Designed miniproteins, single chains. Designs and how they scored, part 6

Each design is a single chain, and the fold is of that chain. pLDDT is the mean over its residues in the fold that is shown.

## One batch from the design tools (miniprotein)

Design m191
Fold by ESMFold2-Fast:
Structure m191 (fold): chain A 71 residues (1-71)
Amino acid sequence: EVASPSDILESYEKLSDTTIRLTFKELPQGLSVEGDGITVEKVEVKGNEVTITLSKAGDYTILIDGVPVLK
């Protein structure tokens, strides 16, 4: 009854100040990033791994299906 978006996130790794790799048990329906002046430049999907490249370094929050999971 409580399928939390965090239950599908297996692991994550910060590859650089602008690049994050997320490994999921299953791919989410939606993925977004919130941060002042920060946008998603590139998203690469390989199997259950999602690599996000941001426009710039800074404070951001990653949301899975509208729920914050990383900051």
Scores: mean pLDDT 75

Design m192
Fold by ESMFold2-Fast:
Structure m192 (fold): chain A 55 residues (1-55)
Amino acid sequence: MPLTPEQADRAVRIVASLLDSGFSEEEALRRAAAVLGVSPAAVRRVVATRPLPAL
């Protein structure tokens, strides 16, 4: 199921924050997915279509 725009925005921010903290991209995707209650594949698709914000 596709993410809502708000979930997509939160996913991108969570992934960017975790990457800035030294997590791998795979770990960041899994953690963001767990927080949002969605699959890591859904988070991966959102990140692939949107630039990560600068932190």
Scores: mean pLDDT 75

Design m193
Fold by ESMFold2-Fast:
Structure m193 (fold): chain A 80 residues (1-80)
Amino acid sequence: MEELRKEVQALIDAAKAGDLETAREHGERIVELAPKASPLEVTAVAMLLLSTAIDLEMQGKEDQARLLLETARAVLKAGE
């Protein structure tokens, strides 16, 4: 759980900073950790990423928003 929280925060921070390469690396780590998380944790992570993606899209940061949306979908699928 703690590692998952750390990776999610790092993804969001990198995405907000416009560092898509670093954000993508953290996104991949989150997907790797998703099978070890509870269904509630997986859902909470996906919801946080989706809400952050909406905020970024509202700011005109479409590439960052799309990355978070794609990561949220991958997390939900991996957490099955």
Scores: mean pLDDT 86

Design m194
Fold by ESMFold2-Fast:
Structure m194 (fold): chain A 74 residues (1-74)
Amino acid sequence: SESSADLLLEEAEKLRKKAKELLKEGKYEEALKLAEKALELVEEAERLLPVTERLEELRKEVEEVLKEAKEKLE
């Protein structure tokens, strides 16, 4: 449904932004958890929506935050 897909994208964007702020604060474990949740929401949205530039950009941004959080914890 459109409503569900819109909510997934909005939540994923919010979680990505919060995870990026947590990375700046040195809260790497919290950033990782939020980035992982954001990626799950993006993947769910990909099942409901056609591939768009916005969806592709959001996925890349979430993957970048996730990678940085993982590197800080490894």
Scores: mean pLDDT 82

Design m195
Fold by ESMFold2-Fast:
Parts: structure tokens; sequence; C-alpha cells
Structure m195 (fold): chain A 69 residues (1-69)
């Protein structure tokens, strides 16, 4: 079970940016990077990834779990 209200660190956000670029081929603008850094919780990040990049909940959750390692 993933705690959706748990804070996410800058290091974990940096890992998410790399996963989006390398595994999903997503071109990230400076605005996209700033937006991701503004998110505070795991739940907010999952919802943002689903909305912005058209990812499924399962795909967004996998990205977050990889970043938490």
Amino acid sequence: EVDLYKPITKEQKDRILEILKEKFGIELSDEDVERIYSLKTIGQLILYLMKKYGLSREEALEIVKEALK
C-alpha cells in the first residue's frame, strides 16, 4: 500500500523526471520540471502524471514506486 499523503523528496522527484525522459520518451520543458517540483505528496504526483502525460493510474504508480527506491 502506498501512502498517498506521504511527502516526496526532491531526490525522488529528480528520479521521476529521469524515468519520464528515458522510459516514456517525454520531452520535459522547464515549466514541466518546475510543476513537478511544486508537488508535495505522492497522491498529487500520481494525479499530475495521469493528467499531464495521459498515463494510467498503474503506470503513474509504477513510476512513483521506482522513484521511491
Scores: mean pLDDT 81

Design m196
Fold by ESMFold2-Fast:
Structure m196 (fold): chain A 91 residues (1-91)
Amino acid sequence: NEEAKEYLKKGEEYLKKGLEYLGNGEPEKAIEYFEKSIEYYEKALKLDPENEEIRKNLAKAYKLLGETYKLLEEYEKAEEYFKKAKELDPE
């Protein structure tokens, strides 16, 4: 599905920007971009629900969001996002 691939690409672009902000010591901006990444991965998954690559990328975005909240000492939010990541891509 071409549309799902476009949403996957947008999710990857926002995830990369989130990582750049996190690397620059801007965790609040990183959160904004990780949330945008999640939005596009969710749109992609809705169009292609059986796609393991989209699920894995969505899980990665949730994990990064959880790690960023943990860095900000927002432990309850971090645990919530780690749980969402594990449900999508159990180790």
Scores: mean pLDDT 87

Design m197
Fold by ESMFold2-Fast:
Structure m197 (fold): chain A 92 residues (1-92)
Amino acid sequence: SIGNLTDLTELDLSNSNLTSLPNSIGNLTNLKTLYLSSNKLTSLPNSIGNLTNLTKLYLDDNQLTSLPNSFLNLKNLTELRLTGNPITTPLT
């Protein structure tokens, strides 16, 4: 149920043919690790910045061209993987 999902500290959605993430992903505020590698993501929702407890984010082998500005809110992020994406905008 939705209440049980908000207690998640780890979520693996790798190799799931995802083309987008729902804005409700931002409700998982206890997430520390998110695996999204080998999908078809072209963008991330601004609500990704609500995951302030996130320490590891794996986004390898997607179709991302940029990251949302809300990414700057992920101040606890120690591991970020973005290889295999056509990103043209550098992280600031």
Scores: mean pLDDT 81

Design m198
Fold by ESMFold2-Fast:
Structure m198 (fold): chain A 79 residues (1-79)
Amino acid sequence: VEELKKKAFEAIEKGDNEKALEYVRKLAELANENKDDKKVVLEAFSAIEDVIDSLGDQGNNEARDRVVKLVNEILSKAQ
C-alpha cells in the first residue's frame, strides 16, 4: 500500500495523470483482493482518498473525477 501511494503521488507531482490513475487502480484492486484484511483495505482506501484530495487541492478536477469513477468501477459499485 505505502509503495503504491508513494508512486501515485510521484506521478501527480510530475503531472502524469495516466500513471497516477494506474497506481490508484492497483490500490483499489489490492483492497478488493484483500477484503478480509481490514488493515490493508483501510490503508488502501486512505491512500486513494489522499490522492483524490491532492488532485482537488491542485485544481485538477478532471483527473480527480476520473479517479473516483475508476475506483467505483473496480469496487463494483454503481454511481
Scores: mean pLDDT 74

Design m199
Fold by ESMFold2-Fast:
Structure m199 (fold): chain A 67 residues (1-67)
Amino acid sequence: MAEILIKLAEKEVEEALKNPELLPETIKSLQRAKEQVEALLSGEEKERVVKALEEYIEKLKKALEEL
């Protein structure tokens, strides 16, 4: 399950980087996904998904700052 969530987030990141107008909305979407994962998952699977989402959020925030 973790790998599917990470893969979906990765595709959203790729699309937002291709279309910068999507950056703010995609950042909010990933932040909400992180909150849900933190509430619903536990243990190593939670840590893995949360870390990936945090890295993607930071990457998108940096892309937005560079515009």
Scores: mean pLDDT 81

Design m200
Fold by ESMFold2-Fast:
Structure m200 (fold): chain A 92 residues (1-92)
Amino acid sequence: MEMAEEAERAARYGAKAAAASKTAEGVAAATAAAIAGIGAAFAAELGLEEAAKLSAEGAARAGEAAAEKADTEEAAEYARRAAEEGREAAEA
């Protein structure tokens, strides 16, 4: 899979985690993962490979943090998936 597609999935799962969260802290953490995923996808589309990898690693870390701060099981599952997609994007 292309790095941009995996980063876009990280962004979508981060957004789903934010939507499933019930606390402001949970929403903020999941939103950070979504934004990092968007940044990674954008950088990848522009051919900025190193910036895309750093942003994808950021999405993976933010996704892990969002999973720890998740106040619902659904938010935690989406956040973990965002972290996984961010890691896959960084390895591409």
Scores: mean pLDDT 83

Design m201
Fold by ESMFold2-Fast:
Structure m201 (fold): chain A 76 residues (1-76)
Amino acid sequence: MSKEEIEADILVSLGRMFLSIGKKLAEKGDYESAIESLEKAIELFEKALELRPDNEVAKENLEEAKKELEKVKEKL
């Protein structure tokens, strides 16, 4: 596994954590904190895709994070 592969995997894992936190905060009605966590998730997945453009997991999670962010913004 290359340095880029390891770095991309770490970014995806962190992005997934922030996506999970953002979704949980949104369920609790903490929309401002949810937006912050979802924006961090998006940034992490985008960085992972810069390193590994073919990372399907990063692409799928990025799409989910963007959809969740739009849903939360509409509730503010």
Scores: mean pLDDT 86

Design m202
Fold by ESMFold2-Fast:
Structure m202 (fold): chain A 64 residues (1-64)
Amino acid sequence: HMPSKEEIIDYLKEKFGLSEEQATTVADLILENNFDLEATYKELKAKGIPITPEQLQRLIDELA
């Protein structure tokens, strides 16, 4: 199923402790890249967002 942007943001804030701004950036990029882990992580790393590839995979596995 396809999660909403708000569901992704809430998940990231509650489970991984990201700020509103950080969670919004992750949600926007993952939706824009159609849940492509590698493309999303590359952009997040460039922006200095403190999230691991394992955390992104868990998000995708649980919500997408």
Scores: mean pLDDT 83

Design m203
Fold by ESMFold2-Fast:
Formats: C-alpha cells, sequence, structure tokens
Structure m203 (fold): chain A 96 residues (1-96)
C-alpha cells in the first residue's frame, strides 16, 4: 500500500483532495497497521484541507487507536477546534 500513500500525497500536494482521499481510503483497506496509521493521518489532513472537520476528526481518532502519536493529537485538536469543541480541542492540544 506504500504506492497508494505516494499517489495520495501527490494528489494532496496538488489540492486534489477527493482523489487523495480515495487513495488513502484504499491504503487503509489494503495496508498493515503501519500503513493504516499513516493513511488515517493523511485522510485527516485531506479532510481538514477540504473543510470536512467531522470526517477529519474521525480519521485522526482512528490513527490514534492504531498508534499513539503527538501529530495525531494535534490533528484531533485542530478538527475539534474547527467544530467549535473548544474544551475537547484543549485536551488534545495538551497531548500533542
Amino acid sequence: AEELLRKGLQALRQGKYDEAIKYFEEAVEKGDDDTRAEAYMLLGEAYLQKGDYEKAFEAFKKAVEIRDSPLAYRGLAIAAEKMGKTEEAEKYRAKA
């Protein structure tokens, strides 16, 4: 699934968020735990860029469930803040 992450990252860099999401979703389905954790992080980032904050939050939450990561907590904090969940955002920011 590493090739799917590469293609998704290229699409993300070009602002092709829907195309990037499709590649990262496929990487989640086909990858091992390392690939799935990275794919969920990148899904969260793509959804943030697209403005789908609820989907971004769920993706970062899935990443944390597979692998504890300060970067994933930062993503959760940003998504929660964008959704107006200020107290929840502060909790995740403390873990980032």
Scores: mean pLDDT 84

Design m204
Fold by ESMFold2-Fast:
Structure m204 (fold): chain A 68 residues (1-68)
Amino acid sequence: MPSLDEQIEEAIEELEKLLRELGVPEEKIKAIRDSIRKYWESLKTEQEKRFLLDLVLKEVEEARKELE
């Protein structure tokens, strides 16, 4: 099974693709990506990392619904 670090990077990549397809400016997409990555790097426990991953996955699902 993929690690939490692998899962968050996959979720960030998917979110970037969906936001780009929705016409979000590249500058904002970069800011969102960089913010998520910085916050992820600051987290030390798996519980905190899972919480952030769940939030990012929720944003991915909402963006996907907007695209359809």
Scores: mean pLDDT 82

Design m205
Fold by ESMFold2-Fast:
Structure m205 (fold): chain A 66 residues (1-66)
Amino acid sequence: GMSKEELEKETRLSLAIMKGTIAEKMGDYKEAAEYYRKAAELAEELGDEELAKELREKAEEMEKKA
């Protein structure tokens, strides 16, 4: 099974994505960018390079709309 530290990071990643998505749908692009950036860092730490790249691209898109 996953280590406790990896499980905690996975949980934080899921929450950050959820919060980013909610902020984006509400038009709070600055907050959305901050959550997507945090999510990208967590995805990278977990070794999910593809997800980290996608989340960084979402953060940059949100920053342009802010």
Scores: mean pLDDT 86

Design m206
Fold by ESMFold2-Fast:
Structure m206 (fold): chain A 82 residues (1-82)
Amino acid sequence: DLLEKAKEYLEKGEYEKAIELLESIKNKDAETYYLLGQAYRKLGRDDEAERYYQKALEIDPKYKEALEGLVEIAMKRISEAV
């Protein structure tokens, strides 16, 4: 399972390998986009992370973890602006 292997890379801190694997998945579901968001966020690439969390919510508007990711990025931007 490509998704499980990507989760293993994320757990090991191999974020770039996780991204390559997740991007190779055809017909991405909400979880795949959420994991791309998590990987980009771990790399400090918050703009890319935000776009992927939004894509997860486009597929599943009730995807709680993707919504939480967006909230965390928004709160970080607000706190960094002060």
Scores: mean pLDDT 84

Design m207
Fold by ESMFold2-Fast:
Structure m207 (fold): chain A 60 residues (1-60)
Amino acid sequence: ALARARAAEAEGRRLEAQGDLRGAAEKYAEAARAYQEAGDVESATRAARRAAELAVRAEA
């Protein structure tokens, strides 16, 4: 779970750097679920918040 969370978070950062805000939002949401499965509530909350922020920006 934790390794999967880190991989999804890294992919999210890569997509965000490329301007793919929708793709980044999906990957941060995936990371949030994986962090939650690993019991890392703080990291899950941060990843979920970032996913929401990126999703809003993708609509703009």
Scores: mean pLDDT 82

Design m208
Fold by ESMFold2-Fast:
Formats: structure tokens, C-alpha cells, sequence
Structure m208 (fold): chain A 83 residues (1-83)
């Protein structure tokens, strides 16, 4: 089903986001501003795409709003970790 493919892609995006976050932390620790900026950019891009896919997977207005709120919380947490 379409939702199954979306959920599978979301799981892959989640793993990519985790790895990008890990690289961001490592770059910040090493003082590599360029690497940190690129990792942050990739992390934000992956999280945005995940939000779009979650909205599509929800398939209805109520579930879409809940999925968007959850992704917003995850993005906010990632941004807070950078500060």
C-alpha cells in the first residue's frame, strides 16, 4: 500500500536524521564549523521531508495535524541541541 511505502521511507529518513545529528555533534566538538553547518542543513532537510511524508501517510485532517505536531517537536529538539 502507499502508506506502507511512506512509513518505510520515513524509517529510513529517521535513521539518516540520527546519523546527521551525530555528525553535527562530532563536528561541533571538533570545532569544524563548515562540517557542522552542512550536517545541520542535511538534518533540517531530512526532517522537513519526513514531515511532508507523515502528513501524506496520515490521510486525514486530524491525523495529519497530529503527525505534523510530532515532527515539529522533533525538529525543535534538534535545533535546541545545537544551541
Amino acid sequence: EKKKKIEEELERLRERAREAGRRLEEALRAGDAEAAKEALRELAEVLRRAAELRAEAAGDEKKKAEAEAKVEAELAAALEAIE
Scores: mean pLDDT 70

Design m209
Fold by ESMFold2-Fast:
Structure m209 (fold): chain A 58 residues (1-58)
Amino acid sequence: MFEELLELIKEGKEEEAIELAKKNLEELKKHKEEIEKILVESPDPEVRKTAAEVLKLL
């Protein structure tokens, strides 16, 4: 599940990443720091945007 979310974020699939996050909020809150790291470290603006939108849900 979290691995699947990471793949969606890295691919910039914002809509699919948001839907997966909404269905799995409780489990994904445990991985908030890892998603924040992607937001800070990724050189790709689409990846950063997707990570930011997912973080707003957590």
Scores: mean pLDDT 82

Design m210
Fold by ESMFold2-Fast:
Structure m210 (fold): chain A 55 residues (1-55)
Amino acid sequence: MTEEQIKYYAEIAVDRLKETKGDVEKAIESIEKYGPSVFTKEQIEEINEYIRKNV
């Protein structure tokens, strides 16, 4: 997966985080719910790490 793709999905998760007023766990949950259809387990972990580092 490219850095651009990770950033794109992290931005979606950040928008979810704004809607949940900073609930990181709910943002990660949205990625886990939709991620398995598009991403491998390793890619999901990379996205979640990006969220944690930028929140």
Scores: mean pLDDT 67

Design m211
Fold by ESMFold2-Fast:
Parts: sequence; C-alpha cells; structure tokens
Structure m211 (fold): chain A 99 residues (1-99)
Amino acid sequence: MSISDPKFQEEVELALLAMYYGLAKRYPSGESLVGAARLYFKLGDYEKAAEYAEKAVEIGSKEEQAEALRLLAEVYEAQGDLEKAAEAREEAERLEKEV
C-alpha cells in the first residue's frame, strides 16, 4: 500500500502533459503526437486526445499511424461514438496488415 496524494498525482500528470505538448509543438513526430494523445486520453480530455491522435495519423510512420488509430478508436468509444470507433479500428487493422 502506497500513500497517494491525488493533488501530487494530478500535478505529475499535468507536468507530463506539458512535456509531451511541448515536444509535439517543437519537434512534431508521430511518436510525440501519439504520446501526447495517450496522455490526454488518460486525463479524460477526449477532444484533445482525438486531435493529437489525428495529427499522428497524418505525419507518423505506418506503425505510429496504426497505434494512433487504435487510440482514436478508444477515444471515440469513450465518447460513445461507436461508428467512428469502428471506422478507426478498421483503418488500424488495414495498416497493420501492411507492416
């Protein structure tokens, strides 16, 4: 059992988010954009998670695009948009068959 301070944990998550956002802004790469999207998803900011994952699909490698599309599917499911989630999963599976 560890003593977890919710405020300390939130501050750490916000610091990581700021770091990933800074990396995505200064050195945009599929990896940094996927990282930023994943962190926003963990924080419950689904709108920002989708935005950064979509950017990763545009500029990432095929592997990074597939990961970003899987993350987009999870974001859309969390938002209740099952149709968009299904479309993102199908596109991710298509890309994974090419790698």
Scores: mean pLDDT 75

Design m212
Fold by ESMFold2-Fast:
Order: C-alpha cells, then structure tokens, then sequence
Structure m212 (fold): chain A 59 residues (1-59)
C-alpha cells in the first residue's frame, strides 16, 4: 500500500540513472517506497531531493 505516483517517480529515475529495465526499476522502486514509508528517517536528504518525496511521507 504505497502511492503509485511515488513508485513511478523512483522507477523513472532508476531507469534514467542506473539503466535498469522499466519492470525491474518498478520492483526496486516499490521496495524503496515501502522502506521510506516504514522508516522515513532512514532516507538520505539527497534521495528526498532527487526523488521529490512528499514531505507528508517524512513528517
């Protein structure tokens, strides 16, 4: 139960920067989004800025 918009945003950046396939990037993005929702404090500020993670998910 993570926002699909967040998964899509992270997946797009994984394809762009890491060269992952869209399907694999989406799987990795879903895991990363779940980790962000479980422990927002563990997410680096650089990642928050790069992925434009909504503040409401971190506070």
Amino acid sequence: PVPEALIERIAELLVEEAGLSPEFARQMARQFAADVLADPASVPESAVRRYEIPAELLE
Scores: mean pLDDT 64

Design m213
Fold by ESMFold2-Fast:
Structure m213 (fold): chain A 95 residues (1-95)
Amino acid sequence: VNDPEAHQQFLSILQQLSESDDPESKRLLVRIIVGSARFMNDEELSFVIELLQKLGFPQEIIDLLEYLRNNDLSPEEEAKLRKEILELFEKWLNK
């Protein structure tokens, strides 16, 4: 997104989802992050990492998201990595 207003709206939506006590809001947050990570700019990625750290996400999930964003993966490798991140998230959420 190259529009500063659209960037701010995107970050605002992620922030609102992160503040919800509803588990489905947390699932939606992670799905949005995982689905958009490759297309994030450095500001969006930094914001997301800070949000996930504040929520107490495992560093392993954060590291995999950074890897997904920073590497030009094949569609198969990207799909596998996204699945792994989502599985780690569900395991953490249900502990």
Scores: mean pLDDT 77

Design m214
Fold by ESMFold2-Fast:
Structure m214 (fold): chain A 74 residues (1-74)
Amino acid sequence: SEVEELKERLERAEEEVERLERRAEELRRRLEENRDAPAEELEKLRRELLETEVELGLALIELGVLKTVLERLE
């Protein structure tokens, strides 16, 4: 079923968003806790946070699209 396959994809997308949100929160916490760390370490953490935020943005778009398509099929 198209609806069943889409629901499985939605569940995976929700898990990915949750994973990326937790990763972003962890990176923000590490930046806060290590604010006095060497510039190179802080730059690495900021880069990882930026990359995670971009991935989260894309994952949220996919989640939104999947929810909209599923709502229209039900």
Scores: mean pLDDT 86

Design m215
Fold by ESMFold2-Fast:
Structure m215 (fold): chain A 57 residues (1-57)
Amino acid sequence: MAPSQEALERLAQLVAENADLPREEAIAALREALGDSVPDELIERAVTTVARARAAR
């Protein structure tokens, strides 16, 4: 099922809030917060993308 716009906005906010955590810890925290609202694949992709952007700074 495609996530709602509200679920995607929550994903983006949580990814930003957890950007200082190691990738695996950030993924775990987001899975706990989002549950079934967002597929695990989208959570992992979003966290990985932000982590790579931060590593480049």
Scores: mean pLDDT 76

Design m216
Fold by ESMFold2-Fast:
Structure m216 (fold): chain A 55 residues (1-55)
Amino acid sequence: SMAEAQARAARLLGLLLEIAERGPQEEVDTLANQVRKLGETDPALQAAYDAFLAA
């Protein structure tokens, strides 16, 4: 369901924040690629994540 996909994305974004503080940009980019792959199924999710990265 969409609700489960959104919940997973929110969790992943939380992990990205921690990794961004600890690790290099390329690690964040690797996770971003996985979120983007999920976003191919859910375009709203991809748009939200892209906006987050742009901020």
Scores: mean pLDDT 66

Design m217
Fold by ESMFold2-Fast:
Structure m217 (fold): chain A 118 residues (1-118)
Amino acid sequence: SAVTITESGGGTFPAGSSVTLSWQVSGVDFSQATKAWYRQAPGQAPEFLAYISADGSHRYYAPRVAGRFTISQDVSKQTSYLDMRDLRVEDTAVYYGRLILPDGTVHWGSGTPLTVVA
């Protein structure tokens, strides 16, 4: 497929800090798709974090991150953002985007690693 998702903004950050992760899409119209953020800690299953509707009017957050993470998008840049406040050691994971097209086709990014140190 010509569709790619590229995540960025990862790295090593101290506990209590804030970071913004982003993922950008090429090869498909971002404006008609739903966007989600997932993470996967070593040895664990992927965990859902947040979702934003195609038009940005509806957002949903997993209970574990609600109130601490904020999902947004910039349609002109075909980019989704995850703003993470009050980072915890338990936020250490690989973070990746998931795009769902109107026809139900799903695309996953390759991920950006985030390490949180005490």
Scores: mean pLDDT 87

Design m218
Fold by ESMFold2-Fast:
Structure m218 (fold): chain A 89 residues (1-89)
Amino acid sequence: VVEEVEALMREAGRHFRAALEAARAGDLEAALEHARLAERAVAEAGELIRRAEAAGDLEAAARAVEVAERLAREIQPVAEEAAAAIAAL
């Protein structure tokens, strides 16, 4: 769970960065596709945490939350910049 959540959050970060670069290049279609893929990765990470909690794997779920929150703080500025750049197109 922890490794899968970390991998999904890192994937989301890569897609938000790609969305920002596409938006800066004026490629709205590419920017929206990368933003969509990033949001799907974040949602999937959250679902893995919820399933671990439901299964009673509380230590793994807690560690996955810590990793997800740390990576979310790193990703949030890029995601916000990407959203603003897309909105400006």
Scores: mean pLDDT 87

Design m219
Fold by ESMFold2-Fast:
Parts: structure tokens; sequence; C-alpha cells
Structure m219 (fold): chain A 100 residues (1-100)
């Protein structure tokens, strides 16, 4: 779907920006969020898209705490809505690193 493609593109940009700016736990949270989105259904990907956009904006602003909050929100949505066990496992890992 277009929403899933857009969510993945934005999440990959967030990972690149985090790598350049910093926090290793933020990088791992985004890596696992990307994997979770890849395994999620289109409806779930559409639901997380606004939070993935907010996470990228926060990373670019240097607000890593706010970025982690948006990553946490996106991952929690995947955990709740996705029926794919792989998506749920990657979302749990994203949550783990976002809370560090």
Amino acid sequence: SMAKREALEIAVEALREASLRGDKTLQKAVEYLIKAIEKADDETAEAVLPYVRQALEAVRAGDFEKAKEYILKAAEIIREKSTNPEAQKFADKAIEYAKK
C-alpha cells in the first residue's frame, strides 16, 4: 500500500538522521520499528504513519525524548493491531529500546 511504503521511507530517514545525531538506543528503536512495519498489514501501517512522521521531525529537531515517545506510540499500535507474530515481536523490541 502507499501508506506502508510512505511509513517505511520515513522510518528509514529517521534511522539515517538518528545515526548521524546519535543515541544508540534511539537507533535500535527505529531499526526494530522498521522491521515491525515491514511485517505489519496495510491498515496497521496507515495507523502508525502519523507517529512515524512525528518521530522523524523530533529526531531532526534533536528532541530524542520526544522521538522515543512517538516510536513507542507507533510500536504499541503495531503490537495491538497486527495479527502477525513477527510484527508484534519487532514492535516489542522497538518498545524496549524506546523506553531506555
Scores: mean pLDDT 88

Design m220
Fold by ESMFold2-Fast:
Structure m220 (fold): chain A 77 residues (1-77)
Amino acid sequence: MTEEGIELAKKGELEEAVKKYEEAIKKNPDDAEAWYNLGKTLAKLGRLEEAKEAYQKAVELDPDFLEAKQALLNLYR
């Protein structure tokens, strides 16, 4: 109600991306890259706690995934 139409349309695209990555994870739950991409998209939506959970999963699946580790640390700052 207080959002501009452009912002609402952008959020719609990001929500579609979230669904895409969630579907990929359902098919391949051990895909650390899919968890990382889900986290990035959730963070862009301002869904920071869900983004944190997704990044934690990516790091848990691949402890050497530097990008996921950095993204997770950035959410704590």
Scores: mean pLDDT 77

Design m221
Fold by ESMFold2-Fast:
Structure m221 (fold): chain A 80 residues (1-80)
Amino acid sequence: SVAEYLAQGLQLENEGRYEEALEYYRKALALAEEEKLPKSLLASLYANIGRALEKLGRLEEAEAYYQKALSLAPAHKTAQ
């Protein structure tokens, strides 16, 4: 399930295994998109992918995923 892949990705990231964490986050994202799960969950998965990419020094790719996460679920407390 998406939750199982996300949990495995988070565990691997905590162990510093960022490439493996990325694989599980991408599996979770693909399944979440296929099942048409809420945009908030998709945004969280994009943010997790971005964070893992940032840890790998792949900063341009990380920024792209963070931007995609924000486009799905903008989390600004003061948008006036």
Scores: mean pLDDT 81

Design m222
Fold by ESMFold2-Fast:
Structure m222 (fold): chain A 81 residues (1-81)
Amino acid sequence: SASLEAAAGVLYVGAETEAELAVRAAKRDEEKGKELLEGLRRTAEAARELAEEAESEEAKRYAERAAEAAERGAREVEELL
């Protein structure tokens, strides 16, 4: 659906941005890094759920990319904490 595709696209862009900010923040502040790590985990879970519900391949791809971005960011933040 158009609504799901729009949501997946927004989530993907948001996940990439969130991951970049979280990694940069974690290098300067451990407490902030831990808070942002929790956010990335939530984003990854939401993206995975959206991918499972996606009717179109395009929506599924964006949701999968969002999950991958959030998961990569979370892994990098965990390594910095």
Scores: mean pLDDT 83

Design m223
Fold by ESMFold2-Fast:
Structure m223 (fold): chain A 80 residues (1-80)
Amino acid sequence: AEELLGKGVIYYEKNDYETAIKYFEEAIEKSEGRLAARAYTLLGEVYYKKGDKEKAIEYYQRALELDPDNEFAKLLLEKI
């Protein structure tokens, strides 16, 4: 799961958002708790960059449901 998260980040940095989404979704399927929350936060970041603010908000909220102490997801949700 952590390896999938890392692969997603690499493709996100290359602006290959569709491949990044695929890896983050696979990371969510294979993880729980804080690791899944990190994947949801990054998935929200991808959708925000694609201009889909509503979907970004949904994923940030899902991250906070799994990890209420996720300061990064809280900051991103406040700025959207």
Scores: mean pLDDT 81

Design m224
Fold by ESMFold2-Fast:
Structure m224 (fold): chain A 99 residues (1-99)
Amino acid sequence: SLVDEVVREAIELARLIDAGAPPEQVLKESIEVISAAMQLIADTPLEEQDKVAKEVLDRVRKALEEAGLSPEAIRQVLRDVEIGIELGKTAAEVDEKAK
């Protein structure tokens, strides 16, 4: 499931942030989170995008809280998921207008 992929990448990113991993490693995982969220939303029908966006944000927040990640890591990861969601919506709009 693409939702499960976003959650998995989000947990890994939050762990890297809380571990004080090198900036290049954090950036690479941030790109993976953004890319996974973008793909999920772009592959979602337009009428379902807001529902799926809310569900993935809720699942990511809950998973990170249950894993005991810091509030700072949770905030940063949720921001990256939101960036991916907005990019995915933009990509889907461009595709729809091209038809």
Scores: mean pLDDT 86

Design m225
Fold by ESMFold2-Fast:
Structure m225 (fold): chain A 70 residues (1-70)
Amino acid sequence: KEELLKKAEELEKKAIEKDAEAGLYLMMSQSYKLAGDEEEAKKYEEKAEEKRKEGEELRKKAEELRKEAE
């Protein structure tokens, strides 16, 4: 159980990092929209969505490990 909980914690930390990256890309996208650069804004929106999905998958894996431990 301890090893599974440690693995879950590690995945949760990685998910937080992915969320932070997604947030940064969303801020960049918003900045480009305000500057009138819609092409760059869309590019960063797509990068943000990619990182958000990565974080979501990591959280799913962490939840599965926690259920396995309990």
Scores: mean pLDDT 84

Design m226
Fold by ESMFold2-Fast:
Order: C-alpha cells, then structure tokens, then sequence
Structure m226 (fold): chain A 100 residues (1-100)
C-alpha cells in the first residue's frame, strides 16, 4: 500500500468536513508518519491543490486553494488514485470485503 496516496486521500476527505488540516492532525488520523504526511501536503500545495496557511511559527494549516470547480476536479483526481491503490493492493481489497 502506498502510504503517500492514502495520506492524500484522507487529507482531502478531512478537509471536506473541517475546511483545513494540520500535519499533526492528519498524521494522527491516518497513522502515517508526520514526515510522510508533510511531504504529501507540501506536494499538493506545490501543485496548487492546497494552500499553506501559517498559523504560528511551528504550525502550518492546509486548505483547498483552488476555486470550487478546480478543487472538485483535483479532489476527483486524488480519489481516483486512492481507488486504484485499493484494487492494486490485495490486502485492502480483502479488508474491504469485496462483494463480487
């Protein structure tokens, strides 16, 4: 399982509910290391999907940077990547109790 893409999917899902997320919060929710989560969030920010919002000297929050339409398109791309991982990894397919 590719932890980077799993973290990206969970970040986007959480942002739909809360509007923004910090690296620490995402790491706690996903069980993925803070280092990996930070790389994922930075990569999404670099691509213009997310915006870095410095809250204080040590805390950076991330939120969707694009207009609603562009944000939805970016969200769909991330979700499609996450779905592909589920099919490629037999462990996740088995855990998902594939009904077929």
Amino acid sequence: MVKRLEAAYEALKTMEEEGEITTGELSERTGVSRSTVSRVLNELARRGILEKVPVDRRTTAYRVATPRVAAVAAALGVRLIAARITEEDPRIAAADAKLA
Scores: mean pLDDT 61

